# Designed miniproteins, single chains, continued (3), part 113

Each design is a single chain, and the fold is of that chain. pLDDT is the mean over its residues in the fold that is shown.

## One batch from the design tools (miniprotein)

Design m11918
Fold by ESMFold2-Fast:
Structure m11918 (fold): chain A 59 residues (1-59)
Amino acid sequence: SDELAEAAGRIAALLTGESEERGIRAARAVDQGMSVEEAAREGGVSKATALAARGALGL
């Protein structure tokens, strides 16, 4: 869900020190079925942030 993806993105950004807005974008990409690498590219964040977002989503 968008609400869970937003929360996951905020958590991922907090853990890695990256942009909250970009972390949320990466989390939404992961939630939509993109790979960690694709989501990182889509959000403009590190692979670590996209991986953290995936973990926060329970994926």
Scores: mean pLDDT 86

Design m11919
Fold by ESMFold2-Fast:
Structure m11919 (fold): chain A 80 residues (1-80)
Amino acid sequence: MSALQIGEELDEKGKEYKKKGNLEMAAKLYRASATLYRLAGDYLGAARSYRKLAEVYKEMGNEEEAERYREESRRLEELA
């Protein structure tokens, strides 16, 4: 499978875990998805995964990490 396809699968699994309330696993999956999108050169895909990661950290009460990933998402959107 391509890095892009694996990134998409990890993003979908992240959504599933977030829906189940497993925020820790959702964060790990969205971070892995963002990394694979970046490796594939899909900066918009990576930005979307980082936005979802920021939402997860906000739900966890970690405002510092949430803001970091919101900023990283914006930077990647500017590169795309």
Scores: mean pLDDT 86

Design m11920
Fold by ESMFold2-Fast:
Structure m11920 (fold): chain A 65 residues (1-65)
Amino acid sequence: SNAAVEAAKNLITYAETGDEKALMRAAKAASQLTDPAQLEAFRNAVAAINKGDKEKAIEYAKKLA
């Protein structure tokens, strides 16, 4: 879905750059997700970012697309 692609793209940008606007765009896109697997991947990516694990965050974000 377009929402999953947008969430993934913006999570990767946030993980790599720390751009808070990318995080806001990712959260907005994720609000349109209905697939439980995609929601879990989004939550796992955010949790990895919060732990400082950028590599794991990017891995989970890629599972959204």
Scores: mean pLDDT 85

Design m11921
Fold by ESMFold2-Fast:
Structure m11921 (fold): chain A 91 residues (1-91)
Amino acid sequence: ASEKIDREIRQAIETLVAAGLDVATTSVSTIVEVTGVSRATAEKVKAMGQLLKEGKSVKDISKTLKVSEGTVIEYEVLKGVQDLKRAVAKY
C-alpha cells in the first residue's frame, strides 16, 4: 500500500544520502543496487529528485508519483542537508 511505498522511498533516500550519492543524478540501476528497493520504487525516487530540480510543487509531485506530501517534504529536507554538507565541506 501507499504507506509501505512511502517508507521504502524514505529509506532509499536516506541510504543514498549516507552513501554520498546525488539522488536526482544517480541511475535507477544504481539506486536498486545500493538500496535494495524495487525498480518501480527506484524510478519514483529518481523522478522525485528530477521534479524538485524542475521547481515542481510538493503537491504536484505528490499527485504525479502517487506518494504522500510528507514523503516529498522529507526528501527536500534530506536533500537540503546533503547540499549543506557539500557546501560546508569546501571550508
Scores: mean pLDDT 75

Design m11922
Fold by ESMFold2-Fast:
Structure m11922 (fold): chain A 64 residues (1-64)
Amino acid sequence: SPELKRQVEFTETLILLFKIAKDTEIALMERQGAPQAEIDAERARFEALIKELEEKKKELEKKL
């Protein structure tokens, strides 16, 4: 399905964007001297979101 292919490509792009956002946000927090616990929590939050998107991508790919 062209719609499913577009959804896979969109989800893949979104994963890449969130990986960039994670690296950028963590770098900004480190530059601002944020507490290590807050940096670790923010990293974990991004990693959990990225994992959910990767699982969504796999489910969409099974329908192609």
Scores: mean pLDDT 89

Design m11923
Fold by ESMFold2-Fast:
Structure m11923 (fold): chain A 73 residues (1-73)
Amino acid sequence: SSSLEKEIEELEKKFKELLEKIKNAKTVDELNQLAREASEVAKKLGELTGDEKLKEKKLNEVKRAYLERAEKL
């Protein structure tokens, strides 16, 4: 439905914004909070789309961004 498509688009936008915030996190606490929020968005996208590969890809993107930023803190 059009409402589902809009919800998916808004979650995709939120996911991208959260990944950028992860890359710029100033503290470990902020990084952990942002990574949890991004992971929940990834799970919700998987639920709404029924696409497990999309969910896995997005969770891996969060993990990579988290690890890269954690090394710099």
Scores: mean pLDDT 88

Design m11924
Fold by ESMFold2-Fast:
Formats: sequence, structure tokens, C-alpha cells
Structure m11924 (fold): chain A 60 residues (1-60)
Amino acid sequence: SVEQQLQEQIEQLRSETLKRVNDVQESGLSQDEQLEQIRKIADETARRLEELRRQAEEAR
């Protein structure tokens, strides 16, 4: 179903985002650089989540 596909995609996005954030924190970058990268990841994730929800609504 559309709802099952959306739920799976959201969970995958969440898992990928957490891994990316962890990689940044382990990267050895300065605290300010890590914060900037994490902000970028958060922004990209929010936009992708909005896109997934919009696509699911259109599929109904």
C-alpha cells in the first residue's frame, strides 16, 4: 500500500540520516564544521521527507 511504502521510505531516510550525522561526528572536523554539516544534512532530510509525503498524497 501507499502507506506501507511511505513508512518504509521514512524509516530508511531516518536510518541514513543518523548514519550520516554519526559519520560527521567521527570525521575529525572542527565543532563548527561538524555543526554546519549536520545542519545541511537536517535540511536535506526535511526536504526529502516533505517530498515523500507529497508523493504519497498524490498517489492516493
Scores: mean pLDDT 83

Design m11925
Fold by ESMFold2-Fast:
Structure m11925 (fold): chain A 90 residues (1-90)
Amino acid sequence: MRTVEVETHVFDSEEEAEEKVRELERTSPHPNTFLTVFRTPEGKYVVHKITSSPEAREELARRAAEATSSPGADEQRFRDVLAEIIRETS
């Protein structure tokens, strides 16, 4: 069964966001978990934890990498991509 679960955490500082990423990397038991960090125009930091089924893993990894590798990586664009993937898997 194809499943996608998303957890979103918002922080006011880069240091808090980085600490959350390290925590999630250490404590996540799932091999198909992806972490992304975005800086908003307001100077906030958004951390997304995405857990997928093995069947969705490659596509999610590719889309997440594309969203985070862009020089102007946009949290809203990534959120839109996540919403689309969730719609496809639900």
Scores: mean pLDDT 69

Design m11926
Fold by ESMFold2-Fast:
Structure m11926 (fold): chain A 61 residues (1-61)
Amino acid sequence: SVEELIEKALAMAQAMSESSGTPLSVVLAQLVAWLERERPLLSPEQAAQVDRVIAHLRAQQ
């Protein structure tokens, strides 16, 4: 589900922040930028899910 994808993305961002010493807000911004770059390669259905993930990650910054 989209909710599970969001939870996994946040958990991964937290782990990356802790392992690298990079602030969580910076890791989240980098993840959003990566998702936006990949978005044009996705199906419309996948792009809609990614848009929802991006919106949620931006709300966490």
Scores: mean pLDDT 81

Design m11927
Fold by ESMFold2-Fast:
Structure m11927 (fold): chain A 79 residues (1-79)
Amino acid sequence: TAAALAQLQADSAALLARNGALVAKRAEEISPATAQQVLAETQAMIARTLASSTDSVSVSSGGSIRAIGIEVDGRLKAR
């Protein structure tokens, strides 16, 4: 169902955001600039994944970088 697909895509995006946040947090101990770059690239990858897979289903946390946010705790939130 459309709802089941939306939930699966949201869960996948959340896992990507969590892993990206953990890597960025570790990098922050070495260089804040590197952490910012890792977060930006992670957001771009998540946006591409959601855009390519959710063509028929609207998900609040999907669509593009401007619609996707990554928190320090690794959770994905839409604007």
Scores: mean pLDDT 55

Design m11928
Fold by ESMFold2-Fast:
Structure m11928 (fold): chain A 97 residues (1-97)
Amino acid sequence: MKPKIIVIAPSIKKAVELANALEAKGYNVLAAVTTRMDDNYTEIMVNLILREKPDIVIATEDTKPIVLDILKRKKIPVITVNSFDVDKVVKEIDKTL
């Protein structure tokens, strides 16, 4: 069964680029979301994570602490990345699962 992934990035373009690359590698990407929105978007992102319950989240370092706290409380693994090198991200997914 393919792992269910959510991507969180500082821009929707970066989130979508990584999501498409991971899907090309055969991963199941549930959503690509951005951290650059207001508090209403933070609530939408939290509700998405609570509903979808991904096996893993790939997030950038600028992800709001409240989002990371919710992921920790739900026992969802998080990979924090500083670059969208697909091969590096894939290696981190393999180590986490």
Scores: mean pLDDT 73

Design m11929
Fold by ESMFold2-Fast:
Structure m11929 (fold): chain A 79 residues (1-79)
Amino acid sequence: MRTVEVEKTDQSKPLGLELDGLTIVRVEEGSPAAKAGLRPGDRILSVNGEPVVSAGSLEYLWKKTPAGSTLTLEVERPE
């Protein structure tokens, strides 16, 4: 597992991930997710130490995160 910190600098800016379930299939260039080092193939396991149950849960947590705050993601990267 890898810990990735995603900083939210703009309240209106999307996370920048395209997901199939909890697996990242695309990362938008210049997005907060790209800046944090997330990559296609990473599977999201938890946010702020809590297990993620759906892509919608991740999007909800991102939208509720205020500008100037950080989300801590645990991800599994296939070799």
Scores: mean pLDDT 79

Design m11930
Fold by ESMFold2-Fast:
Structure m11930 (fold): chain A 88 residues (1-88)
Amino acid sequence: MAEIKEGDTLVFTDTEVKLISPDGKVLGTGKPKIAEDGTTLIFEIGGKKYAVPLGEVTAAPFGVPRKVTVIDLDTGKKVEVFAVRSEE
């Protein structure tokens, strides 16, 4: 089961988010969507829903990791991870 943990990396494309462990293993994938507020990205990985501020993801240059806080929407738990944008 893919669960986001501190130190993991989220790779965002226009259509997909990939969860990658610190050792480079792909743990899961999901489809990101913009929430009704227009400022939050919501995605599901491993049956769990997560939220991240859209501005934190879009502020990262392509290929450069940025530290972001992700919220587990089922538990309210906050986790610090790296976010990186990939060009398609």
Scores: mean pLDDT 77

Design m11931
Fold by ESMFold2-Fast:
Order: C-alpha cells, then structure tokens, then sequence
Structure m11931 (fold): chain A 57 residues (1-57)
C-alpha cells in the first residue's frame, strides 16, 4: 500500500509539474518539484531545460 501511495503522489506531482511547464512557468515547476521528496529526476530534467533556455536568451 505504501508503494501505491508513493506512486499516486508521484503521478499527481508529475501532472502538476507538466501543467506548469506547458504554461511556460518553468520556475514554478522547479519549485514544486524541489518541495517534494519525489521528483528528483524530474527536477534535474527541469533544471537542464531551464539552463538551455537561459543560454538562448
């Protein structure tokens, strides 16, 4: 059950993060991922994308 609960929270977090990314709110997406124990891989990906975007501006 604990594993199912963790997976459900991870899916919910991933959905919210994706919604923020699609809306162009990358900073908010990164902050949301940082505030939760799940999503470390997602946070790393978001930081990489943010860095690439910053280099183009």
Amino acid sequence: SAMKEKLEKQRELARKVLELVIAGRLDDAIKLAEEHPVGTATLATLNSIKKIRAERQ
Scores: mean pLDDT 73

Design m11932
Fold by ESMFold2-Fast:
Structure m11932 (fold): chain A 72 residues (1-72)
Amino acid sequence: GDDSRSNQLTAQGGGLVRQRRYDQARDLYQQAIDLNPNYSSAWRGLGHVYRQQGRDDVADVYYQRSDELDKQ
């Protein structure tokens, strides 16, 4: 289902982040959110991408969204 696919895409995105393939990781995390916008791990993944690119202000927005979803 969408939850399983979002999890798979998010895991693949994490692998790409470790390889410093940030643009491809961003695409996978965005696809995960498009399939399941309530999947907090995908929002956190986007935060990690922006933080690794030195964009902490943008990363904080995605981390905040992830934290709000975790409270549901």
Scores: mean pLDDT 83

Design m11933
Fold by ESMFold2-Fast:
Structure m11933 (fold): chain A 98 residues (1-98)
Amino acid sequence: MSQRTLATLIALGALANKELSIEQQIEFAKKVAEEYGVSLETVLDALLIGGALLTEHGELSPELLAEEVEAITGKRLSLSTASRALREAEELFKKYLG
């Protein structure tokens, strides 16, 4: 999994935690796992991280997202890539729920 994909999945977790019930989050995670070709477990873990960050900080900024991805992967993520991941997450969230 790329750093950008991980960043997008974490950002999706923040949105899902804010907007969806637990049951809806699980169904959403299944659709995301199919779209990205990753395991359901990987998606659920990333969604949990995103939800936790939103709960702790109130908002998931590009800077906070980049710091978390860097902490997990040991590799730097640019703020422009983090911003694109947040936008991609919003677009995917609307795609699966609209």
Scores: mean pLDDT 82

Design m11934
Fold by ESMFold2-Fast:
Structure m11934 (fold): chain A 78 residues (1-78)
Amino acid sequence: MEVEEALKAGDVDKAVELAKKQIDEASKEAKKLGYDPQKVKQHAGQVFIGLAQQLADEGLVSKSVADKFIAAVQDYIK
């Protein structure tokens, strides 16, 4: 299941779980390629934050679901 599908279903916990998994995989791959894993982690997190904002703006996800997801992702990428 993709993060977008979980957000549209209103499943914040599942969306956060999937986002964290994808952020961690991107960070691990970055480290293998000689990139800064922390910068890639932050960049990947910002992509998911942008996705949640876009889905809420389009009315596909409630603002409360998007806000909870964004807060969890922001906390994770610190």
Scores: mean pLDDT 86

Design m11935
Fold by ESMFold2-Fast:
Structure m11935 (fold): chain A 99 residues (1-99)
Amino acid sequence: PVDIYRLGPELREVLELVGVTAEELTIGEIWAAIGKYIVKNKLMSPEGVSSDGLDQVVDLSGTPLQKFVDGKKSVTMEELAEYLGKAIEDGEITLVRVE
């Protein structure tokens, strides 16, 4: 069983920039697409320490993803995952079915 979601406009813009145009996605596919966006645009800060990946700092300044994180210039990967969870709770990412 897998939860399938639809994206709001802020995350849709980010996913389209990495070639993801599907209207219905798993949370894992959403997270993978966000990760692809970060890597493609070299947003990982060299000042961030990646021991387990969660403490890795990403610079979101001037990106569409900055709006998703309430205008913050930088967040950790852990904080970004927390914003993804908040987006589900706030209806920016809407559960459409379970498969």
Scores: mean pLDDT 75

Design m11936
Fold by ESMFold2-Fast:
Structure m11936 (fold): chain A 88 residues (1-88)
Amino acid sequence: EREKLKKETEELMKEVDSKLPDFEKLSDEEQKELIDKLKEIGLKYIELGDYETAQAVVDTLKQMLKLTKNEELKELIKEAIKEIEEKL
């Protein structure tokens, strides 16, 4: 069960990693989807006990917070960071 969760989480992370370099060029809708996926990934890594990778997800969200100009997306990123950090 844990090995399946790990593999699924790694596949989600690979999808996100492919889109992160172009984050600023993505639509607001696509940026929101990446933020939601990163929150889910961070929480899944906490469930797996991989706190170092969960912290790396938080660091990525903090970078995205500096890149986005959309105030609603900034609030979503801040909420995602808070939810992950509260469980670290």
Scores: mean pLDDT 81

Design m11937
Fold by ESMFold2-Fast:
Order: structure tokens, then sequence, then C-alpha cells
Structure m11937 (fold): chain A 55 residues (1-55)
């Protein structure tokens, strides 16, 4: 799964969960992810950028 690949890349559990959800479900906006994980859109953007830098 994407989550396992992201964790293996050294990302935190939280970052891996957010990025994996975005990759696996497709079509989710950063706002949708923010609502799902109970964080701000800015927090989601930061986690997605961190994941992209490791992939």
Amino acid sequence: SWREQLLASGLSERTAAIAATALERGGLTQRDLAELFGVSVGTVSRHLREAAEKL
C-alpha cells in the first residue's frame, strides 16, 4: 500500500496516513483531507509536500 511505502521512506505515521489517503482515494481536495483528519488545510498542504519530497 502507499502507506507502507511512505512509512518505509522515513515519513511519520501522520504524514504517511494523510498522503496515502490522498493517493489511494483520488479526487480528494486538501479541504476534504483536512476535515477527515481534523487538521487545517495548511497542515495537510505541509504533510503532502513533505511526502512528495520523499517520493
Scores: mean pLDDT 81

Design m11938
Fold by ESMFold2-Fast:
Structure m11938 (fold): chain A 60 residues (1-60)
Amino acid sequence: APVTFRGRDGSAAAAQAAGRFGKVVKSEEIAPGEVLLTHESGSTTLVRDLGPEGGVAVTS
């Protein structure tokens, strides 16, 4: 099952994902406020901007 993390900004959320799932080898914006990260293992992490009060959600 995907695990969702929340951070104060996209950089913090992406750093949490990289620390847990390994080095990011590809970054692709798939929609406004949504970035798909691909790790060396082939795992993917979705980073979503939830707006100014929602922070950022990270799902791997």
Scores: mean pLDDT 64

Design m11939
Fold by ESMFold2-Fast:
Structure m11939 (fold): chain A 60 residues (1-60)
Amino acid sequence: SLEEELERVEKELKNAKTKQEYAFVIADATVLYIKALFDGNEELAERALKISEEAQKKLK
């Protein structure tokens, strides 16, 4: 499910330590954001967007 995929990506964000790992979190979160939008799951889309934003902040 999208919720299980989001939980996986949230765990990846928590465990990320390198720029490459944060970049992969951004990529995964972006894919889930798009999937959530097409499914009409606004809450899951917002959750995915926040994961991407948090990972982006860690890069700068």
Scores: mean pLDDT 85

Design m11940
Fold by ESMFold2-Fast:
Structure m11940 (fold): chain A 72 residues (1-72)
Amino acid sequence: KPPPPRVTPDTPEGRRQVEANRRYFLEHAPEFLRGAAQVGKREEALEVLRRVARLFGLSEETVQRIVEEAER
């Protein structure tokens, strides 16, 4: 099967998709980390979280806030 079309942040559609994905990530990251912590996978989930945050250009302070929210 052909690969899906590539979405880049330099187009209007690409910018909308990146922003939607960033918002989704921010909304669900605390729940993802919390769920992983419950099964003893917190450190692995945190590493994934940091890598995804870097791809979105998010700061370390944003990652720390997500961790704090997940621990509540």
Scores: mean pLDDT 73

Design m11941
Fold by ESMFold2-Fast:
Structure m11941 (fold): chain A 79 residues (1-79)
Amino acid sequence: SEQKKILERAKEILEKIKEMLLEVSKLPEGTKVPQELLEEYQKLAKELEALFEQLDEESREELLKYAAELEEELRKELE
């Protein structure tokens, strides 16, 4: 279904954002985040927001639960 494809793309974007944040966390202390990574993050965030608006209530709930799981995984890797 269309909804399933949108949800799958949104989940992929969340996973990419998690990987980018983890990569940034590994930079030496005091290192500026590369401008290219910031621009890619902004692009992904805008795409994610647009996809979220296209999702029905059930799919939005699933995406938010997935985002929470990824956030928890990221926190564990940063600790």
Scores: mean pLDDT 84

Design m11942
Fold by ESMFold2-Fast:
Structure m11942 (fold): chain A 87 residues (1-87)
Amino acid sequence: MTPEEQKLLGEAMRLMAELLRNAASLTPEEVEELIRRIEELAKGLSLDSVEQLLDAARLLAARHPDNEAVRRALEAIKRVLEEKKKE
């Protein structure tokens, strides 16, 4: 993994943690913006790095099944992975 890719992966995971901790205090628009940023960061990652991000997102979703924002971010990451598999 390149240093650039490690930075993107780290930022995406930080945004996932932000959704988890602050979802109830964020506006719907702020939640959508965080999910969009996670999706854009994931698009810049290799297939292997997106799989790592997806595994981290699955772990967060499993620990917090009622957190809709984390679940939506997980689905966005899944879509990026499926598109990269077609490459």
Scores: mean pLDDT 79

Design m11943
Fold by ESMFold2-Fast:
Structure m11943 (fold): chain A 63 residues (1-63)
Amino acid sequence: MITFGSVHYHPGSTKMSEQQWYDAINKGIDNSLKAGLISDEDREQWLEGGRKMAQQAVERQQS
Protein backbone atom coordinates (compact mmCIF):
# COMPACT_ATOMS: atom_id res chain seq x y z
CA MET A 1 0.00 0.00 0.00
CA ILE A 2 1.29 3.46 -0.93
CA THR A 3 0.83 5.78 2.07
CA PHE A 4 0.97 8.97 -0.03
CA GLY A 5 -1.14 9.62 -3.14
CA SER A 6 -4.34 7.94 -1.89
CA VAL A 7 -3.56 4.68 -3.74
CA HIS A 8 -5.20 1.79 -1.89
CA TYR A 9 -5.65 -1.89 -2.64
CA HIS A 10 -8.74 -3.85 -1.74
CA PRO A 11 -8.69 -4.53 2.05
CA GLY A 12 -8.68 -8.24 1.28
CA SER A 13 -7.56 -10.45 4.14
CA THR A 14 -6.00 -12.97 1.73
CA LYS A 15 -2.86 -14.54 3.18
CA MET A 16 -0.10 -14.02 0.62
CA SER A 17 3.60 -14.80 0.21
CA GLU A 18 6.22 -12.03 0.46
CA GLN A 19 6.70 -12.17 -3.31
CA GLN A 20 2.95 -11.82 -3.96
CA TRP A 21 2.78 -8.79 -1.64
CA TYR A 22 5.81 -7.26 -3.34
CA ASP A 23 4.35 -7.88 -6.81
CA ALA A 24 1.06 -6.20 -5.81
CA ILE A 25 2.90 -3.17 -4.39
CA ASN A 26 5.18 -2.98 -7.45
CA LYS A 27 2.16 -3.03 -9.78
CA GLY A 28 0.56 -0.18 -7.82
CA ILE A 29 3.75 1.87 -8.04
CA ASP A 30 4.04 1.18 -11.79
CA ASN A 31 0.42 2.29 -12.31
CA SER A 32 1.13 5.51 -10.36
CA LEU A 33 4.16 6.19 -12.58
CA LYS A 34 2.11 5.63 -15.77
CA ALA A 35 -0.58 7.98 -14.41
CA GLY A 36 2.07 10.69 -13.89
CA LEU A 37 1.66 10.75 -10.10
CA ILE A 38 5.35 9.94 -9.47
CA SER A 39 8.63 10.33 -11.39
CA ASP A 40 10.99 7.63 -12.70
CA GLU A 41 13.41 8.40 -9.83
CA ASP A 42 10.59 8.13 -7.27
CA ARG A 43 9.65 4.72 -8.70
CA GLU A 44 13.00 3.22 -7.65
CA GLN A 45 12.65 4.58 -4.09
CA TRP A 46 9.05 3.31 -3.81
CA LEU A 47 10.04 -0.13 -5.13
CA GLU A 48 12.72 -0.42 -2.44
CA GLY A 49 10.22 0.68 0.22
CA GLY A 50 7.64 -1.71 -1.22
CA ARG A 51 9.99 -4.66 -0.69
CA LYS A 52 10.23 -3.79 3.01
CA MET A 53 6.45 -3.33 3.21
CA ALA A 54 5.90 -6.76 1.63
CA GLN A 55 8.15 -8.37 4.24
CA GLN A 56 6.32 -6.58 7.08
CA ALA A 57 2.92 -7.56 5.64
CA VAL A 58 3.93 -11.25 5.62
CA GLU A 59 5.17 -10.99 9.22
CA ARG A 60 1.85 -9.44 10.30
CA GLN A 61 -0.11 -12.23 8.59
CA GLN A 62 2.04 -14.93 10.27
CA SER A 63 1.94 -13.42 13.76
Scores: mean pLDDT 66

Design m11944
Fold by ESMFold2-Fast:
Structure m11944 (fold): chain A 91 residues (1-91)
Amino acid sequence: DHAASARALLAARDAGLAKLRALGELPEEQRRRLAAQAILAREVVRAAERGDEDALIARLEAMSEEELLALAEELAEREEEARAILEEFLA
């Protein structure tokens, strides 16, 4: 199952990112990138639950790093869960 494999990979990645965040010694720019990766991984899981992850993954793969960071910041402005992730990584 493609969606199940993607969820398992993202869950392992999220656990790794949460552990790395706990170290607290990363530069702010790197923490911002990790926050963006966590926010976007969450969006992929949510898309997989709706059955539309392929469209989202294709869009994310077409984006530059700068565009991915901007998308994550836009999501943080609109969604409290995304904002909480960003704030936790930047604290």
Scores: mean pLDDT 73

Design m11945
Fold by ESMFold2-Fast:
Structure m11945 (fold): chain A 73 residues (1-73)
Amino acid sequence: SMSPAEQARAAMDARLAEEQKRLDEAKTHYENVKKNGSKEDYEKAKKTYEFEQRRLRILQAEKANLDALIARS
């Protein structure tokens, strides 16, 4: 990535990939705990899963804003 726009896109794509991984891990943990876990573990896993879903939605909105800004260049 040589241009500032390319660097910004690469950084955003890396953040999205990391948040997707966190969401996938949180979902897997939530499903496992929902099936076999205690009530306390379930509540904690559900909270983490919902948090990661919200974070991914925010990052997707930030990416859309970045792409729109670059397109206006």
Scores: mean pLDDT 86

Design m11946
Fold by ESMFold2-Fast:
Parts: sequence; C-alpha cells; structure tokens
Structure m11946 (fold): chain A 90 residues (1-90)
Amino acid sequence: SRKDLEEALRKSIADLKEVLDDNSISTEDKVKAVNTLKGLLEKYAEKLRGLPVLKELVDLLESYLKTETNPELKKALEELLSLVKKLLEP
C-alpha cells in the first residue's frame, strides 16, 4: 500500500542518515548508499510522487550539501536532491 511504501521510504531515509553521519564509513560506501536510495526512488517514482516524507529528504540532503567537500559524494547528493525535487513537482 501507499502507507507501506511511505514507511519503507522513512526507514531508508533514516538508514541513509546513519551512514552519512558515520565518520568510520568510507566516502565510496556513502556514495553507494546515496545511489542505492536514488535507485529505489527511480524504481518506485510513480508510487512515491508527492509523499510528504520526500520534503523531509530534501531538507536533509540540502543540510549535507552545505558542508560536504568531497566532489563525488557532493555530486551523488546533488543528483539525489534533483530527483527528489522532481518527485515533489505537481
């Protein structure tokens, strides 16, 4: 159901936050985590479109982009943010 998808997305966002906040995880593995969530959003785009939790993901990604200096991780975060914003368009 749409509620089950929203709950699954909330968990995926929380998991990504834990990975991005963990200084013991390599930049390469952080990029993989970002790309994994991006792939999930692409696969379920039509079912996830307009979900309120996507706005929370925008705020989270914009927060990380303010301080991120690694070019590969910054690019992955920017690509994910672009996709999330597209899913929030009317």
Scores: mean pLDDT 87

Design m11947
Fold by ESMFold2-Fast:
Structure m11947 (fold): chain A 79 residues (1-79)
Amino acid sequence: MSREEIEALAERGAERAKEMVKKLVEAVSPEEARKKVDEMLAANEAELPLLDPETAAAVRRALEEVRAYADKVIAEKEA
């Protein structure tokens, strides 16, 4: 795959993950949402060493973006 294709896939993955996080935060308690988000992110992070460096870098950025979004929406629900 081209670098642009890898980055585009990572961006689409992040957007889908953010939608999933938003639905999860609305459906469960803030504590449960945080646990489930952490579990999902940890599973994806565990696969990073199996990817080529360029793909791993794009996925890592996407995971950081999803984590930041999750932290924000969970904090908003806790308020």
Scores: mean pLDDT 80

Design m11948
Fold by ESMFold2-Fast:
Structure m11948 (fold): chain A 103 residues (1-103)
Amino acid sequence: MSKEEILRLIGIALRAIGLILDAETLDPAEEGVQLVRRAAELVLQAAMILINSGDSQQAIRLAQEAIRLAEEALRVTDDPRVRRLAREVIELAKELIEIAKKM
């Protein structure tokens, strides 16, 4: 893994932490909030797995699950804040999958 790829993964991890913190400001009882928080946590976990072990297959699987949960959040919520977070999770997960596929 290149230094550039490690820096991109650190950037993804920091952005995922930001999304988790943003989700914590919302109603924790709402299904869409629970889904987007879980999705952001999976993106963080996938980034950490790539940084620590290089397990690209496990990271891709977690990122794909994050996309699935974020897409489910978009289906169950009309809250524009939750919809924004879900779209950002999908973008981060797709970027992580691109990096993982090159390993």
Scores: mean pLDDT 89

Design m11949
Fold by ESMFold2-Fast:
Structure m11949 (fold): chain A 74 residues (1-74)
Amino acid sequence: SKLEEIRERYRKSVKELVDTMRAAGLSNEQIITFLEHEIKLLEKELPSLSEEEQKEAEVMIEVLREKIEEIRAE
């Protein structure tokens, strides 16, 4: 589905972002703080989005939360 394609693309983008941040010398705590801030920005925008855009943003929030949990488990 379109949402599954968005999820897969965003998972890849978030992985590449985290890998870049780690290569730049950021700690897991700093990376988590950044990802949590991105979630807050998406949640703030959510009420202003169309139904389709809201579903896409919710998928992005889920992917960011999954990545935070993965980092915390390390």
Scores: mean pLDDT 88

Design m11950
Fold by ESMFold2-Fast:
Structure m11950 (fold): chain A 69 residues (1-69)
Amino acid sequence: STKTVTITLTNGQKLQSVAVIHEDGTVSVFKADSDTLTVPSDAVQLVVVTENGVAIRYDVKTGKQSQLP
């Protein structure tokens, strides 16, 4: 099954790619074309990268996101 999550972006940023970290520690990577993502139900964290190279971590359980340095 899947879950829908929405990533908050600023300044007209667009997503380029998404890394999905699963509960078993495996990672899946795919291209993103929307700030609304359909992810596997066992996803625990996302790392998204914008077209301008900004990386954002998203916690699937809490819905909290933080920009990576």
Scores: mean pLDDT 79

Design m11951
Fold by ESMFold2-Fast:
Structure m11951 (fold): chain A 75 residues (1-75)
Amino acid sequence: SKIKEEAFKKLKDFLISKGYSEEEAEKIAKRLISKVPEEYALIIVEGIIATFKNKKEVTEEELEEYVNFSIKLLE
């Protein structure tokens, strides 16, 4: 899906900007995007970027929690 591909690219680039390696950012982004319905993928990724943009350190656990809560709220 083009929407999921765009969401994946944005999330991967964001994770690299937060200090993750390209390989780790790709793995995390793939895991998170695979959990998200296509219709919510961009909204959730934009929400992640907005929420965590000013945090110097972002953990996979925080991102997973954000995704899980966002899906529950949107469903």
Scores: mean pLDDT 86

Design m11952
Fold by ESMFold2-Fast:
Structure m11952 (fold): chain A 56 residues (1-56)
Amino acid sequence: SDEEFIEKLEKMGISVMEFVISRTPHLSEEEKQKEIDLGREAGRALARYLLDLEKS
């Protein structure tokens, strides 16, 4: 389903940002959370883009 696809790409985006956080010195917990949220948003945007390609 579209919902499952979006969730999968959100999780992939989060995983990428978890790796970035592990490589970035001295991030606060608040800054780490913002990076995780950015990864989720990027994954969601990519999922939406790919789903729109299927309709075009």
Scores: mean pLDDT 85

Design m11953
Fold by ESMFold2-Fast:
Structure m11953 (fold): chain A 82 residues (1-82)
Amino acid sequence: SRAEAVEEANRVGSDLISEAAAAIRAVLDGDVDAARAHLARVKALIERGEAQAKALGDPIFRQTIQGGKQLIGLIEGQLKAM
């Protein structure tokens, strides 16, 4: 149902914010292994989020997923510079 899709999108969005914050913190701490592990989870959440964005047609959720993709690029760039 749409309500179930909304609840899944909320969970994916919350997890995405949490894992992205953890990846950034690991980069700031110089913990490359932790940063890569959190980045891998962010990537998995983006794939799940793409499917939910297609199901919902919600522009705010699409923007959240796009923001996650931007963060992946920034974190990967920073890890390459380390």
Scores: mean pLDDT 81

Design m11954
Fold by ESMFold2-Fast:
Structure m11954 (fold): chain A 68 residues (1-68)
Amino acid sequence: MEENERLKKETEELIEQAKSALAQGNFDKAIELLGKARELAEKIKDEKVRQEMLSKIDALLEAVDRLK
């Protein structure tokens, strides 16, 4: 499969894990997972897919900051 498809799937999996961590109140774990997701998303060469993934990650990081 193409590298962009693989990176997108891995990024989505990390976002899902981060959402689970947030649901459990584990903010440190959620921030760590979102950081890893962001690093993978930045490697996506498809601009639209990269932007979509980064927007989802930034929204979740902002939500974590509001719940502090």
Scores: mean pLDDT 82

